# Designed miniproteins, single chains: the designs that were tried, part 106

Each design is a single chain, and the fold is of that chain. pLDDT is the mean over its residues in the fold that is shown.

## One batch from the design tools (miniprotein)

Design m3703
Fold by ESMFold2-Fast:
Structure m3703 (fold): chain A 85 residues (1-85)
Amino acid sequence: SDADVAATKAQLDKILDDTEAQVKELKAKGSSKSDILKVIEDGIKQIDAVADAALATLSDDGRAQFEPYYGEILIRFLDLRREVG
């Protein structure tokens, strides 16, 4: 349903926001690149798990709406990882 798509997108947004906040805090503390990358990789694992569950249950129309958004979220995580250097 449209509500299921919206709920799944909201879950991905929350995981990204939480990951970005943790990365910002770790950078402010002068944490290692390894610690920052671990937080990003944990975030990626969470979004992949949510996406896998959603794609197994969404209709064809729901998948068509969700997949581009999931792709955009993945790009944002890859950008976070790239910025660590």
Scores: mean pLDDT 88

Design m3704
Fold by ESMFold2-Fast:
Structure m3704 (fold): chain A 81 residues (1-81)
Amino acid sequence: DIVGIPAGAPPAGPRRLADLSEEELLAVARRIVDTLEREGISEETALKVIEANLRARLSEEEAREAVERLREAIEKVRRER
């Protein structure tokens, strides 16, 4: 639906963050950036929430690596301004 804007990162779909294509990661990063700007939330706070959710399903090391990859995608989105 056109007006539905769920807050937060999309749950890992059929793929894990490590398995996402660059385009899929950029789409996730754009949603995160939009949410951060809309709600005035820091990137670090959002990434901590995402990491906590990932740690429920992944090891701490895997979660940190996935968050780092997502952070890189966010940087790319910001550079595309």
Scores: mean pLDDT 69

Design m3705
Fold by ESMFold2-Fast:
Structure m3705 (fold): chain A 64 residues (1-64)
Amino acid sequence: MTAKITVTGSKSVLGSDGKVYGPGETVTLNGDIKVSVDEHGRLVVKSADGTLVADPDHVEVTVT
């Protein structure tokens, strides 16, 4: 499985690799994809490649 996370808002998101992804950029995660929401309402996308945490109002997630 592959998850593509596109930053749709005006704020950047921080990946588990320590890289900052800006508006319009896409993060690709491979492997077993698990999508959840933490207690603060943040989207958590977990994979074998790492974990991305982002505000759900500022990202679009597609899993294939």
Scores: mean pLDDT 73

Design m3706
Fold by ESMFold2-Fast:
Structure m3706 (fold): chain A 62 residues (1-62)
Amino acid sequence: MMTEEQKAKALKLLDEALEKGGDNEGIRTAVEGAKKKVENGEIEDPEKFLKELEGFLSQAVP
Protein backbone atom coordinates (compact mmCIF):
# COMPACT_ATOMS: atom_id res chain seq x y z
CA MET A 1 0.00 0.00 0.00
CA MET A 2 1.27 3.49 -0.82
CA THR A 3 2.41 5.87 1.90
CA GLU A 4 0.93 9.39 1.92
CA GLU A 5 4.20 10.72 0.44
CA GLN A 6 4.19 8.11 -2.35
CA LYS A 7 0.51 8.82 -3.08
CA ALA A 8 1.17 12.58 -3.31
CA LYS A 9 4.14 11.97 -5.63
CA ALA A 10 2.12 9.60 -7.84
CA LEU A 11 -0.76 12.09 -8.16
CA LYS A 12 1.70 14.88 -9.04
CA LEU A 13 3.31 12.73 -11.76
CA LEU A 14 -0.12 11.72 -13.09
CA ASP A 15 -1.19 15.38 -13.23
CA GLU A 16 2.03 16.12 -15.16
CA ALA A 17 1.23 13.29 -17.62
CA LEU A 18 -2.28 14.71 -18.10
CA GLU A 19 -0.86 18.21 -18.76
CA LYS A 20 1.54 16.85 -21.39
CA GLY A 21 -0.87 14.39 -23.05
CA GLY A 22 -4.37 15.46 -21.96
CA ASP A 23 -5.45 16.05 -25.57
CA ASN A 24 -4.92 12.32 -26.26
CA GLU A 25 -8.00 10.32 -25.22
CA GLY A 26 -5.94 7.19 -24.45
CA ILE A 27 -3.56 9.07 -22.16
CA ARG A 28 -6.46 10.88 -20.47
CA THR A 29 -8.36 7.64 -19.72
CA ALA A 30 -5.18 5.85 -18.60
CA VAL A 31 -4.27 8.71 -16.21
CA GLU A 32 -7.83 8.81 -14.81
CA GLY A 33 -7.73 5.05 -14.22
CA ALA A 34 -4.32 5.26 -12.55
CA LYS A 35 -5.52 8.09 -10.27
CA LYS A 36 -8.47 5.95 -9.14
CA LYS A 37 -6.13 3.03 -8.40
CA VAL A 38 -3.83 5.28 -6.36
CA GLU A 39 -6.75 6.77 -4.39
CA ASN A 40 -8.34 3.33 -3.79
CA GLY A 41 -5.03 1.78 -2.65
CA GLU A 42 -5.01 -0.73 -5.55
CA ILE A 43 -1.29 -0.17 -6.30
CA GLU A 44 0.40 -3.38 -5.10
CA ASP A 45 3.99 -2.24 -5.82
CA PRO A 46 4.21 1.53 -5.20
CA GLU A 47 7.98 1.77 -5.79
CA LYS A 48 7.75 0.01 -9.16
CA PHE A 49 4.69 2.08 -10.12
CA LEU A 50 6.44 5.36 -9.32
CA LYS A 51 9.62 4.38 -11.20
CA GLU A 52 7.62 3.32 -14.28
CA LEU A 53 5.63 6.57 -14.19
CA GLU A 54 8.82 8.66 -13.83
CA GLY A 55 10.41 6.72 -16.71
CA PHE A 56 7.38 7.34 -18.93
CA LEU A 57 7.45 11.08 -18.25
CA SER A 58 11.23 11.25 -18.76
CA GLN A 59 10.97 9.58 -22.19
CA ALA A 60 7.88 11.59 -23.23
CA VAL A 61 9.80 14.90 -23.05
CA PRO A 62 11.32 15.73 -26.48
Scores: mean pLDDT 75

Design m3707
Fold by ESMFold2-Fast:
Structure m3707 (fold): chain A 98 residues (1-98)
Amino acid sequence: AAAAVAAELEAALAALSEEERKALEAMKRLEELFKNTPEEVVRELSEAVRKVRLGEPGAEEELREAAEKAAEANPEISAEEIIEWVETLLAYLQKVLA
């Protein structure tokens, strides 16, 4: 069953635009990060992402701080990579929801 779902996802990704593929890849990376990160840190990161999406003052600084905490829990992943995945996903969502 899992292998069949993976094959369907690969076929769907091949049919999407490059921007959509990058956004889905960023989402997949964030989902994997969340599975391996303490719940409290995931909540902080999610809240920071929400504030950035709403354009709240200081939200980008909160996102950096939350990404640094998530990176500490995942030594193989940098805070800059986490921020890039978030920015990629938010840019795509803003374009689709416009």
Scores: mean pLDDT 78

Design m3708
Fold by ESMFold2-Fast:
Structure m3708 (fold): chain A 64 residues (1-64)
Amino acid sequence: GKEEAARLAREAARELGLSEEEAEMAGKGPQDTNLGVQLLLDGKERVAEAAGRGAREARERGFF
């Protein structure tokens, strides 16, 4: 579900060397469809990437 996608997004952000605040932002991506666009506009492309990776991993593991 969305909670598993959020957890995986936070883990992906930490693997990319992002801060804890950025990991929390990445975790909100699966719950807020507009967040990805805002992150890109704010120059936080790596946070948006981590959110996308978490969502894809959750889907592949059957959490959606």
Scores: mean pLDDT 69

Design m3709
Fold by ESMFold2-Fast:
Structure m3709 (fold): chain A 76 residues (1-76)
Amino acid sequence: SSELKELIESYKAKMTEEEIAVFEDPSKHLSEEDALEVKRLLMEGKYDEAAEILEKAGYDVVAKFIRDYGELSLKE
């Protein structure tokens, strides 16, 4: 949707180069265990729990994107 595209673009503008890399491929910047757990939680619709793992890893902007994406998904 246009709303999702706008959300992605607005958050990418606020991300560091490392946060953009994590957003595009978490497996290169998180531990294998954390990357797999984030993927599992996102597939289960557990956006807040997935965001918490990213926040603990120091990727606060990516985490905030995921929380806002979860809210948007619940409204649609």
Scores: mean pLDDT 80

Design m3710
Fold by ESMFold2-Fast:
Structure m3710 (fold): chain A 89 residues (1-89)
Amino acid sequence: MPEEIRKMIEEKADPVEIAAWVLEKFKDFGGIGSLLLQYALKDEEVTKLVKEARRAIEEGNLEEARKYLAELLKYSKASPEVIKAVLEG
C-alpha cells in the first residue's frame, strides 16, 4: 500500500477522500474522461462500495476496508498487481 493511503486510513480520513486519492493516482486505468469519482457518486454499486469502505474504516477493520478499496480499483479496471498491493499493504 502506498504510504499516503496508509496515513489516510490511520488518520480515519473520509472514505470519499481516500477513494478520490486512489482514483486520482490510477485515473489512467479507468474512466470516461471525467473523474471516475464524479461518475461513481451517481453509480449505486460504486456508492455502495464507498459506503462499505467507510463502515470498515470507522470500525477499524483495515483488512475489510482494503478489500472494498480493491473492488473500487477493479471497477476502474486497475491491473491485478495494483489491486494486490492495496489488499496486502
Scores: mean pLDDT 56

Design m3711
Fold by ESMFold2-Fast:
Structure m3711 (fold): chain A 68 residues (1-68)
Amino acid sequence: SLAERINEFFRRLGRRMEEALAARDPALLDERVAELKEEIRRTFSPEVAAVLERTLDNVRRLVREELA
């Protein structure tokens, strides 16, 4: 279902964000965000992808603030 794919996406997002935070590496954060955006575009409809990409950009901003 769409809900199962969304839940799986958020599990992967959480793991990759934790990795970047643990490493304290902004370049790793940018690399992981780029990978997740590619996964979103490949996995979801354009309408769902737009919402998830916006959420990802917000999470990226918060993680960058935490890395500062």
Scores: mean pLDDT 85

Design m3712
Fold by ESMFold2-Fast:
Structure m3712 (fold): chain A 72 residues (1-72)
Amino acid sequence: MMSEEEQQQAKESLLAAVRAGDAVATRVGLHDLRKHGSKEFFEESAREALEEARRVGNEESARVAEEYLKSL
């Protein structure tokens, strides 16, 4: 399981990938948080990624985040 610091860094990297329009990095970040983070932190991070993707107009990253939230 990731430490609290590792989870926070992973979330920041995820949000940076979403802002950059990097759907591949977005998927990797969500996968790592789901596999190695807490369920609660993963859910929070996925929701924030979806919100950020919608804000910046990155449709592919929004779809990836929605897919991961659906997996809950």
Scores: mean pLDDT 81

Design m3713
Fold by ESMFold2-Fast:
Structure m3713 (fold): chain A 80 residues (1-80)
Amino acid sequence: EDELAAAVAAKDWDRVRELMLSLAPEMAEALGLPVEAARLWLEGAVEALKAKEVEGDEKKALEIFEKTAAEARALVAAAA
């Protein structure tokens, strides 16, 4: 978790993605989601962080996050 904060501060987005996606199995178990839905949500979180931290566009970051959250929810609904 401290490594994630350090990677974001360094703008090492390859490392941020690596660390975030490594959490997909744990996130899936904690939230009762398919791993594919957790991975999709975490990919969106990485893109939202880039929009906020690199572009300074917090509104765009929120839009990306909401879109990927909706896509993850749709994937769960389709699997049910």
Scores: mean pLDDT 77

Design m3714
Fold by ESMFold2-Fast:
Structure m3714 (fold): chain A 65 residues (1-65)
Amino acid sequence: TLTVEQLADALRRFGGASEEAARRAAEALHQGDKEAATRALQEGGLSPEQARGAAEFAVALGAPG
């Protein structure tokens, strides 16, 4: 299982998410809340499609979904 820091790094590299948005999304994914993670990425400026793709990528990397 990836740590919150590893998830945040992956989200920044994959989606171009800001550090704050990536961290919030990583914390949600670590708790198993993919919907909250997707919302955090959207609030950070990603489109709904980009946010969904980024969250799915992080889950595929080993994040709890």
Scores: mean pLDDT 76

Design m3715
Fold by ESMFold2-Fast:
Structure m3715 (fold): chain A 90 residues (1-90)
Amino acid sequence: SKDPYEREALLLEAEASLEMMKVAIMKTSKASKEELIKTLEEAVKTLEEIAKRLEELRKEHPSPTIQKALDVVKEMLEKLKEELKKLKEE
């Protein structure tokens, strides 16, 4: 993409995807419940920061690419929050 803001949005989406991959790896490990909770809390924090930056980009430079990146990251964030809540309730 020639648009630098769309490129930033795509890189932020990629960073969020990497955090999701780290969580998936931890779930398949023999990590303790406490370690998994910590990993999920860190992932939630990172994705909240990414979502905030994507929202700023969308307001400054509205585009379908930036909107889609924001929607995907928000969906990932909601999934992480749900998993964290379930794990803390167990």
Scores: mean pLDDT 87

Design m3716
Fold by ESMFold2-Fast:
Structure m3716 (fold): chain A 100 residues (1-100)
Amino acid sequence: MEELKKLTEEQRKALNEFLKKISKKVADKIGDKELTAEEIFNYLKELFGVEAKSLSDLFNAEVKINPDVELTELGKKYKDLKTFFGLYSEFAAEELRKQA
């Protein structure tokens, strides 16, 4: 399993969109900007209420969805979060193929 803290540019963009979709608070705070990899897993820690040193640590631990944050339907399915990373990785690969 790869270190998720070193996200590709495409994965970072996908996670920015993901965080904005699962948390209105994050979308409002960030606005038109994109998060860095460090900021992304900081928000994921906030959403899951788990203190992790890296995104990899977060996914290796059993996570609990933070009830203090307003989550969308997708955000409530924390198991889909791991699948989402896989799907967004595929999405990024397809986007790169379109540019080739």
Scores: mean pLDDT 55

Design m3717
Fold by ESMFold2-Fast:
Structure m3717 (fold): chain A 67 residues (1-67)
Amino acid sequence: MIVIRGGDPETLAYQRASLAEREARIAEIERETGLEVPEHLRERILAGEGFELHVVDSLLRMKNAIA
């Protein structure tokens, strides 16, 4: 059988909390920047790749370039 990391309640709770936190960060970024996070970046943030600050910086730079 394939052993999937996250089978125990503690690990599942951690993963669930982390996912909810990442979704909340996406909402915060959209609120702060006034821009919608692109789907591909949203997927990367939800995957936990740890570049939320880089995404914020990129969106703000794009906004300033358009203005």
Scores: mean pLDDT 63

Design m3718
Fold by ESMFold2-Fast:
Structure m3718 (fold): chain A 93 residues (1-93)
Amino acid sequence: MEKEKEEERTKEVREGLRELIERLRELAERYEELGDKEKAAQLRKLAELMEKSLEKSLEELENFLEAGEVIVERIEEALKKEEEKKKEEAEKK
């Protein structure tokens, strides 16, 4: 009977997803600072959709966590490049 381990794992996965939701909100705020209000709105919408998904099954939550981590890392990398590009454009003008 492994239900206790599943409950602990579900809690860990939900906590990981909540951390990703917070990271998405932070990324949205940073995009808004860059003047990209459309990207900021999209990231806030994604965070809301992930929050609504916290009630899903453990397997679905684990898939969401893995996919979400990859997506958030790619967004963070893209944002860093955009911040560097705007800084270079400001210095070169």
Scores: mean pLDDT 76

Design m3719
Fold by ESMFold2-Fast:
Structure m3719 (fold): chain A 60 residues (1-60)
Amino acid sequence: MTPEEIKAFLAQNAAQFDEIEKKIKTEGPWSLSPEERALYHRLLLYQNYLREEEGKEPLG
């Protein structure tokens, strides 16, 4: 997968990521459905891949 494809995927899922982040902040990570947890994990992996490619520190 190219960095451009990853950026497009992250942009396409930005609203879902914001909703998941809001749930984690207000209700905690255990409030996530399995599908939301899987998507959040994948989005974090993709963000960390781009950060690594750009020489930035990974997100924890």
Scores: mean pLDDT 76

Design m3720
Fold by ESMFold2-Fast:
Structure m3720 (fold): chain A 82 residues (1-82)
Amino acid sequence: DSLELALELPRELLRRARELAREGRLDEAIEVAERALELAREARELAKRTLPPEKHGEFDELVEEAERVLEEIRRKKEEAER
């Protein structure tokens, strides 16, 4: 179940970041999204060491999703500060 936790925790943090962004708490949302990206990258490195290459795609997709969410929230903050 370590692999489930490695994917579940970053996904849960991304959901929380989106909720915080919806509430207008953009600084907190960025902090949570940055943590999600950090954990997603750690999970990807673990997958590269422990799993066959055909199973790495899900972890690569998680990192890409975390990067997109963080960029979206950062753009919203830039728009709000105008």
Scores: mean pLDDT 82

Design m3721
Fold by ESMFold2-Fast:
Structure m3721 (fold): chain A 81 residues (1-81)
Amino acid sequence: MTTRGVSFKNGVLEDQSVFDVFGKKYNVEITVDKLNNGYIIRGEKENVNKAYDDIKKFIDNIPEELIGNPEKMKEYAKKFL
């Protein structure tokens, strides 16, 4: 089992359900890590690394206008699947 952390830039990313699309795609667990202002990804090493790359890209590229709308954030996340 491999564990990686990803930082998030605001409180709306604490909604774990936004990351369900990545968790389901790569068969990994994603949990909130409030101490490090981020998420922890757990699973098989290859799957964790792929999920990390896509989640990091999603976080870095999500438009500010979509932050705060979970439905639109989920739609945007699907572009990285």
Scores: mean pLDDT 72

Design m3722
Fold by ESMFold2-Fast:
Structure m3722 (fold): chain A 87 residues (1-87)
Amino acid sequence: SMLEEGRKVMEKVKELVEQGKLEEAKKLYDENKKAIDELMIKRVEELAKKGTDIDLSLARMMASVSEISGSKKTAEEIRKLIEEAEK
């Protein structure tokens, strides 16, 4: 599934970052952006459902990360999920 694919990719990206291989980590992230974006949306849906201040703060951080990484549509979707949870 795309969610399982996203998790495996994020784990590999984390390993590359921990090894100081930042350029390889960025390339792997960019090549798998769609799967990572879908994982981010799924995680934010779980955080929004919990609805605590900490969970919503983590969701806002995820929106910022998505926007900085160039996934502007994903960041907008995350922001909409946060707004619905705050109503």
Scores: mean pLDDT 78

Design m3723
Fold by ESMFold2-Fast:
Structure m3723 (fold): chain A 80 residues (1-80)
Amino acid sequence: MEILAVGLVVADAAEEEALRAAARETEAATGAVVVLGIRVLADDPERLGDFAAHARLVAEADAEARRRAEELRRELEAAA
């Protein structure tokens, strides 16, 4: 089983929903597991013009994706 960890910053909740749906379709088609760390800019519109805030969201999304992938790998190893 392949585990794909992806950190993403998206513009709004609709883009987040579309990406989560695409991840589920990819899992169904391939048998891989997709782990997403997502941050939504539309949760704070004032951050759209703030480069430091964008960089922070990217780091948070990536860190969440990696943490969740590590947790999932551990669970799969325990179940094997």
Scores: mean pLDDT 74

Design m3724
Fold by ESMFold2-Fast:
Structure m3724 (fold): chain A 73 residues (1-73)
Amino acid sequence: EEVLHLEATELTGANGVVIRVEAQSLSRKEIEEAIKKAEEKMKANPDDRSVVEEVFKELQPVIAALLALEAAR
């Protein structure tokens, strides 16, 4: 799971290794804010599965970065 998302980040940039390191050093503030916004969207429309899927797609890179940050500990 996490490996596949990390690979997607590498495909975005020719130098995936550099992007991977930068993703790990990303500030937790932006990650937490993205999660909070996603949570608010889900609470506003609990019956709309499309909103949940859209949130998941937007959070995919954020989740991958968060997991990479946790693994770096």
Scores: mean pLDDT 55

Design m3725
Fold by ESMFold2-Fast:
Structure m3725 (fold): chain A 65 residues (1-65)
Amino acid sequence: MSTIEVDVSSLSKEQAEQIGKEVKETVPGVVDVELKGNKLIITAESDKAALEAASYAKTRALKLA
């Protein structure tokens, strides 16, 4: 399993939690998404899945900031 962090400090807690849910539902191979302070901690089955999940989350965060 691979873990990757995405900065969501520009978002509200509600926006960050919504992105976390979207990542888990949309990106295949994502095992868990956890909000820790200003970061989404994404755990995935592979490095590829972790990178795809981080890319998705970062793109969504930029559009909501």
Scores: mean pLDDT 82

Design m3726
Fold by ESMFold2-Fast:
Formats: C-alpha cells, structure tokens, sequence
Structure m3726 (fold): chain A 74 residues (1-74)
C-alpha cells in the first residue's frame, strides 16, 4: 500500500509540476503580449486571448493543487 500511495503522489506531483510550467509559460506570454499591446493597440485581441489562457491555466493549477493536497491528507 505504501508503494501504491507513493506512485499516486508522484503522479499527482508530476501533474502539478506540468500545470505550474504552463502557468509560468502563460505569464511570460502575457508579459510579452502586454508589451506588444502598449506599443500597438491593434494587438489588444492577442493580449486578451493570452490573459484568458492564463486565467484558465491558473484554474487548472488550483484544481491539481487541491487534488495533490487531498492525496496528502488521505
């Protein structure tokens, strides 16, 4: 059972790490999209799209964090 729990925690940690990387990548894209938009107002739709993508990735990160925390508490 300890081995099975270790595998579950390792899998959940891997999912959490992947979502954190996605959030970090979207934050970098948002910084670039914001800089582009500040120089060119026609880039607003790109900025809004990247902002929405970051919000969705942050939601996924929160869901994976909650899953990992639940597994730690079990």
Amino acid sequence: SRGARALELTTAWGELEREQIEVDNEKARLDQAKADYEKDPSKKPIYETVKKNLEEEQKRLAEEQARFDALLAA
Scores: mean pLDDT 86

Design m3727
Fold by ESMFold2-Fast:
Structure m3727 (fold): chain A 143 residues (1-143)
Amino acid sequence: KIYAPLNTPSDEEVREALLATVEAAGRALLARGASPETVAAALEHFRAFLEDDSLEHAIKFLELLLRALREAGVSEEVIAAVEEALEMTKRALSGAGLRDLLLTLYRLIQVVGAEDVLKAFPNSKDINAMVRFLTALRDIANA
C-alpha cells in the first residue's frame, strides 16, 4: 500500500495548471503583439495534444508558439528553449510518453522548483530542454 504525500498535486490538478499556464502565456503574447490567429491555433493544438496525445498536435503547437514568440519580440534565449523542445518533440517515439514526461516534469517543477529538477538530471539534454521550455512558458505567463 502506497500513501501519496498530502502536498503532491494530482494528475488532474497538474493538467489544469499546465493548461492555465499555456493560456496565460498566450494572453501575454497577444498583449505583446502576437497574431490572434497564430495564438488561437497554437492553443487549439495544445488542448488537442493533452486530450489525444498526438505528436502532430504537439509539433504544430510548438511551431505556432515559435511564430507567436517571434511576432511578440520575445528574447532569443526563450526562442532557443522552445526550438530545443520542438527538436526533442520531432524525435519522440510516442505522444503519450511525451505528454507523461511533460506533466511529470511540470509537477516536479511545482513541488521542488526548476533548479532542483535540473540538478537531479544534469546529464539529460532532453529533460534540460523540457525544463527550460516549461520555465520560459511560466515566466511569459507571469509577466
Scores: mean pLDDT 83

Design m3728
Fold by ESMFold2-Fast:
Structure m3728 (fold): chain A 90 residues (1-90)
Amino acid sequence: MEKEWEEVRKEVEEVKEELKKEGKDEKYLEIVELALKAKEAEFEGKLEEALRLAIEVMKKAALLENTSGLSEKEIEERGEKLLEEKLKEL
């Protein structure tokens, strides 16, 4: 797990550097940081925390890309419902 975690962290840092080079908004960096925290929680066995962070990443990514045709409110409501459903499965 330690070696796998180091590889994930390295990949996340590489993505952050690519986003900076492309002139992407700070919002993209925030999403990458949240994804890193979600993976760290997963490796630590904190499944509820990992799930909450993963859904937050999905919500923020959907808002930035705006490709779904959903409003900000609809994205937030769908994310909250998905989180509630997944937490009940744990």
Scores: mean pLDDT 71

Design m3729
Fold by ESMFold2-Fast:
Structure m3729 (fold): chain A 84 residues (1-84)
Amino acid sequence: MKAKELAIKKLNELIEQARAEGRDVRVRAYEKAIELIKNDKYDPVEIVLRIELELNRAGVSYEEAREFAKEIMKIINEAIKETS
């Protein structure tokens, strides 16, 4: 499995959990991450920065946006490590 495919799989699992918990902001962040990864347009660092910007535009605090960006970066890095 490619790193991108594994990252998308993990993010989809997190979307299902977030939807079950009613965490709409988390769902939005994960869906944006999948969109950016699928398009092959950005590297992992750019994906994280764009998610942080998207969350800030949605009214999420800078602290929460950074925490979320770290979670997504960890998922991407774990996928890369598992496929390397």
Scores: mean pLDDT 76

Design m3730
Fold by ESMFold2-Fast:
Structure m3730 (fold): chain A 103 residues (1-103)
Amino acid sequence: FVDFYLKNIDDVSTQMTLVSVGSDITSDPLRARELLRKTLEAVFKGDFEKALEYTKELIELLKEQGAPEEVIKFVAEFFAALFRSKGKDDLAEELLAYTRELL
């Protein structure tokens, strides 16, 4: 599943599906969608430090809004895998550690 999204990161339908899933799982879907969009844009631009920051904000928002722990873990693992695919293993580990501390 994550591999599918990584291979098709530029595919509009794949991006829209990810955004839709994010919006459906929160009580503030517009803010979650905005953070997802900003994270993906930062990744596409190679600004992985901003992508990490936005992902942390998204995870915090999801927890605050009562999203299931499994959904929060999925989002963290998805972006961690994306960071690793770009050679940013340190950022991936930081994201996963942050998520574990938060949960």
Scores: mean pLDDT 70

Design m3731
Fold by ESMFold2-Fast:
Structure m3731 (fold): chain A 95 residues (1-95)
Amino acid sequence: SAAEEEIQKLALEVAKILKKELEDVRLLTLMLMRLIALETALYVYVKQGKTEEALKEIERETEWLIEELEKAGKADSKEKVEELKKKAIEYVKSV
C-alpha cells in the first residue's frame, strides 16, 4: 500500500544515515533491528487506524535512537533523525 511504501522510504533514509556514521557493527545491528521492528509496528498500526499507538512507537524508538547517537558523538546524525521523525509524525497524522 502507499502507506507501507512511505513508511519504508522513511525507514530506509534513517538506515542510510546510521550505516554511513557508525563503524560499531554491534550498535549498528541493534539500531537496524529496532528500526525494522518500528517499521513493522507502524505498518500494522497505520493499517488499523491506530494513529495514537503509531505516534507512541515513533516517540519511544526515536528517543532511544537519538540518545544513542548523542552518546556516540554523532550530533549531525541526531539532527537528521529528528527531522525524519517530524516527517514520520506528519505522515501518520495525515493518514
Scores: mean pLDDT 81

Design m3732
Fold by ESMFold2-Fast:
Structure m3732 (fold): chain A 74 residues (1-74)
Amino acid sequence: AAKAAALQALIQQAQTDYQVAEAMYKGSKETAELLEKAGKKEEGKLLREWGEEYYEKKKRQAQETIDAALAALA
């Protein structure tokens, strides 16, 4: 009971972190497009690369947490 509740809370936190990372990634893409349109192509490229790297790291961490918690619940 207590273990299952703790694992579910961990999954919920990881899902929230995933959603935040996705929103950050979308925001970085939109800002990068605006920078590119303004003639700041290098700054736009760097922001896209940063946003993608950040999203990939956070997505992986969240997924590993979710997978581990689901395995523990099974």
Scores: mean pLDDT 82

Design m3733
Fold by ESMFold2-Fast:
Structure m3733 (fold): chain A 68 residues (1-68)
Amino acid sequence: SAAAMAAARAALKARFAASIQQELDKALENKDYDMARFYIDQLADLGAISPEEKEKLLEQIDEEEKKK
């Protein structure tokens, strides 16, 4: 069914997004803010986060980087 196919595509996309989110968490733990920004861009490109969520996350990284 079309519904089953849509659900399978959504599940696959969610798994890719979860993998990128794990790499983002590791980058933040390592204070690798350049890699963290890269993974946020990838999440936005996949549509896993909205453009508004992307801006908020990038602002949070900028503030965290200032604190060193």
Scores: mean pLDDT 82

Design m3734
Fold by ESMFold2-Fast:
Structure m3734 (fold): chain A 73 residues (1-73)
Amino acid sequence: AIPQPILQEAVDLLEATGDVDLVLQLLLTRYPELFAETKPVDIARQVQAHLKAIGREDLAEIVRQYLQQMANR
């Protein structure tokens, strides 16, 4: 599971950028160990679940659209 401080950093980055791919790249740069056993799309799913849990439906929708695009590749 992604630690809460990292999830909060992801929320802040997503609010600032609106770009899930950029947020994942920044997280990979700062926390490469997070990606050692977890695919980027699964990290995005965990961020989406956290956003829904904290009531940030606006940001959760951005992640949902990203996941839909990744599934269609």
Scores: mean pLDDT 84

Design m3735
Fold by ESMFold2-Fast:
Structure m3735 (fold): chain A 90 residues (1-90)
Amino acid sequence: MTIEELLEKVIEALRNEDLETAIKYYHELLDKLYELAKKDPEKAIKEVEKAIKAFEEVYNDPSLSEEVKELAQQAIEHLKELLEEIKKEK
């Protein structure tokens, strides 16, 4: 699966409140982002920024449960830390 496909699967699982599936695909997404950061840090930055935006949309959706929003917030914080780390390696 591509990074884009993995992100779509995470967001779909979160919207369906399937936290186990969301966590599984999120870990696969992180692995792909770390691999991309080593190969192409500029592309990795763009993909991490897209992921942050997608999780922010989940966090701001009033129809979703608090548990889903908490997981989205944790993902946003972790991805922002990853973004800063990638930028320091330039």
Scores: mean pLDDT 85

Design m3736
Fold by ESMFold2-Fast:
Structure m3736 (fold): chain A 65 residues (1-65)
Amino acid sequence: MDIAIATFELLAATYRAIGLDVDVSFAGDEITVTVRGASPEEAQRLREVAERAAREAGLRLTFRE
Protein backbone atom coordinates (compact mmCIF):
# COMPACT_ATOMS: atom_id res chain seq x y z
CA MET A 1 0.00 0.00 0.00
CA ASP A 2 1.66 3.21 -1.24
CA ILE A 3 0.29 5.43 1.54
CA ALA A 4 1.62 3.09 4.25
CA ILE A 5 5.11 3.07 2.71
CA ALA A 6 5.08 6.87 2.36
CA THR A 7 3.85 7.26 5.97
CA PHE A 8 6.64 5.13 7.44
CA GLU A 9 9.30 6.73 5.20
CA LEU A 10 8.16 10.18 6.36
CA LEU A 11 8.14 8.99 9.99
CA ALA A 12 11.72 7.65 9.65
CA ALA A 13 12.88 10.87 7.92
CA THR A 14 11.29 13.00 10.67
CA TYR A 15 13.03 11.07 13.46
CA ARG A 16 16.37 11.09 11.59
CA ALA A 17 16.04 14.89 11.27
CA ILE A 18 15.94 15.18 15.08
CA GLY A 19 19.04 12.97 15.50
CA LEU A 20 17.70 9.41 15.81
CA ASP A 21 19.08 6.51 13.76
CA VAL A 22 15.90 4.97 12.30
CA ASP A 23 15.60 2.29 9.60
CA VAL A 24 12.37 0.98 8.10
CA SER A 25 11.96 -2.15 5.96
CA PHE A 26 8.91 -3.73 4.33
CA ALA A 27 8.17 -7.40 3.60
CA GLY A 28 4.66 -8.02 2.31
CA ASP A 29 2.27 -7.22 5.19
CA GLU A 30 5.15 -6.87 7.70
CA ILE A 31 7.08 -3.76 8.65
CA THR A 32 10.29 -3.65 10.70
CA VAL A 33 11.31 -0.43 12.44
CA THR A 34 14.83 -0.35 13.91
CA VAL A 35 15.92 2.50 16.21
CA ARG A 36 19.45 3.08 17.55
CA GLY A 37 20.73 5.78 19.88
CA ALA A 38 17.28 6.69 21.24
CA SER A 39 16.47 7.14 24.92
CA PRO A 40 13.93 4.63 26.34
CA GLU A 41 11.29 7.40 26.28
CA GLU A 42 12.05 8.37 22.65
CA ALA A 43 11.99 4.69 21.58
CA GLN A 44 8.67 4.14 23.40
CA ARG A 45 7.05 7.18 21.73
CA LEU A 46 8.25 6.08 18.29
CA ARG A 47 7.00 2.54 18.99
CA GLU A 48 3.54 3.86 19.92
CA VAL A 49 3.34 5.96 16.74
CA ALA A 50 4.59 3.03 14.62
CA GLU A 51 2.13 0.59 16.26
CA ARG A 52 -0.79 2.95 15.57
CA ALA A 53 0.26 3.54 11.95
CA ALA A 54 0.76 -0.21 11.36
CA ARG A 55 -2.64 -1.03 12.91
CA GLU A 56 -4.39 1.57 10.72
CA ALA A 57 -2.63 0.19 7.62
CA GLY A 58 -3.30 -3.48 8.48
CA LEU A 59 0.44 -4.26 8.77
CA ARG A 60 2.30 -6.39 11.31
CA LEU A 61 4.97 -4.43 13.19
CA THR A 62 8.36 -5.64 14.46
CA PHE A 63 10.10 -2.98 16.56
CA ARG A 64 13.83 -3.32 17.29
CA GLU A 65 16.26 -1.24 19.37
Scores: mean pLDDT 76

Design m3737
Fold by ESMFold2-Fast:
Structure m3737 (fold): chain A 97 residues (1-97)
Amino acid sequence: SEIIVPDVSKLTEEEIEAIRSAVLSLVSSVLSPEEVEKVEKHLEKSSVEEILRLQLFMIYSTSASREEVEKLLEELSKTNSKEFVDVARLVAEALLR
């Protein structure tokens, strides 16, 4: 499975902040404060495309099996940074607990 990110050049600054806030809200509900800090630091260094990709991954993970999530993480590891995959795995493990 591949996460197809829509054209981010059409997103307004307000829409980008809404996406960032939604991601932080969800991670704050499932992660420890120390883990949330790691995600926040990653988001500060992330492109808009990477933030949206993480949001879409998180939404998918709420309805997916562990096997489906592991398969998606393997596919994401082929085209994304180690830091992105590490954060995605951290959030997925919390959602699958």
Scores: mean pLDDT 79

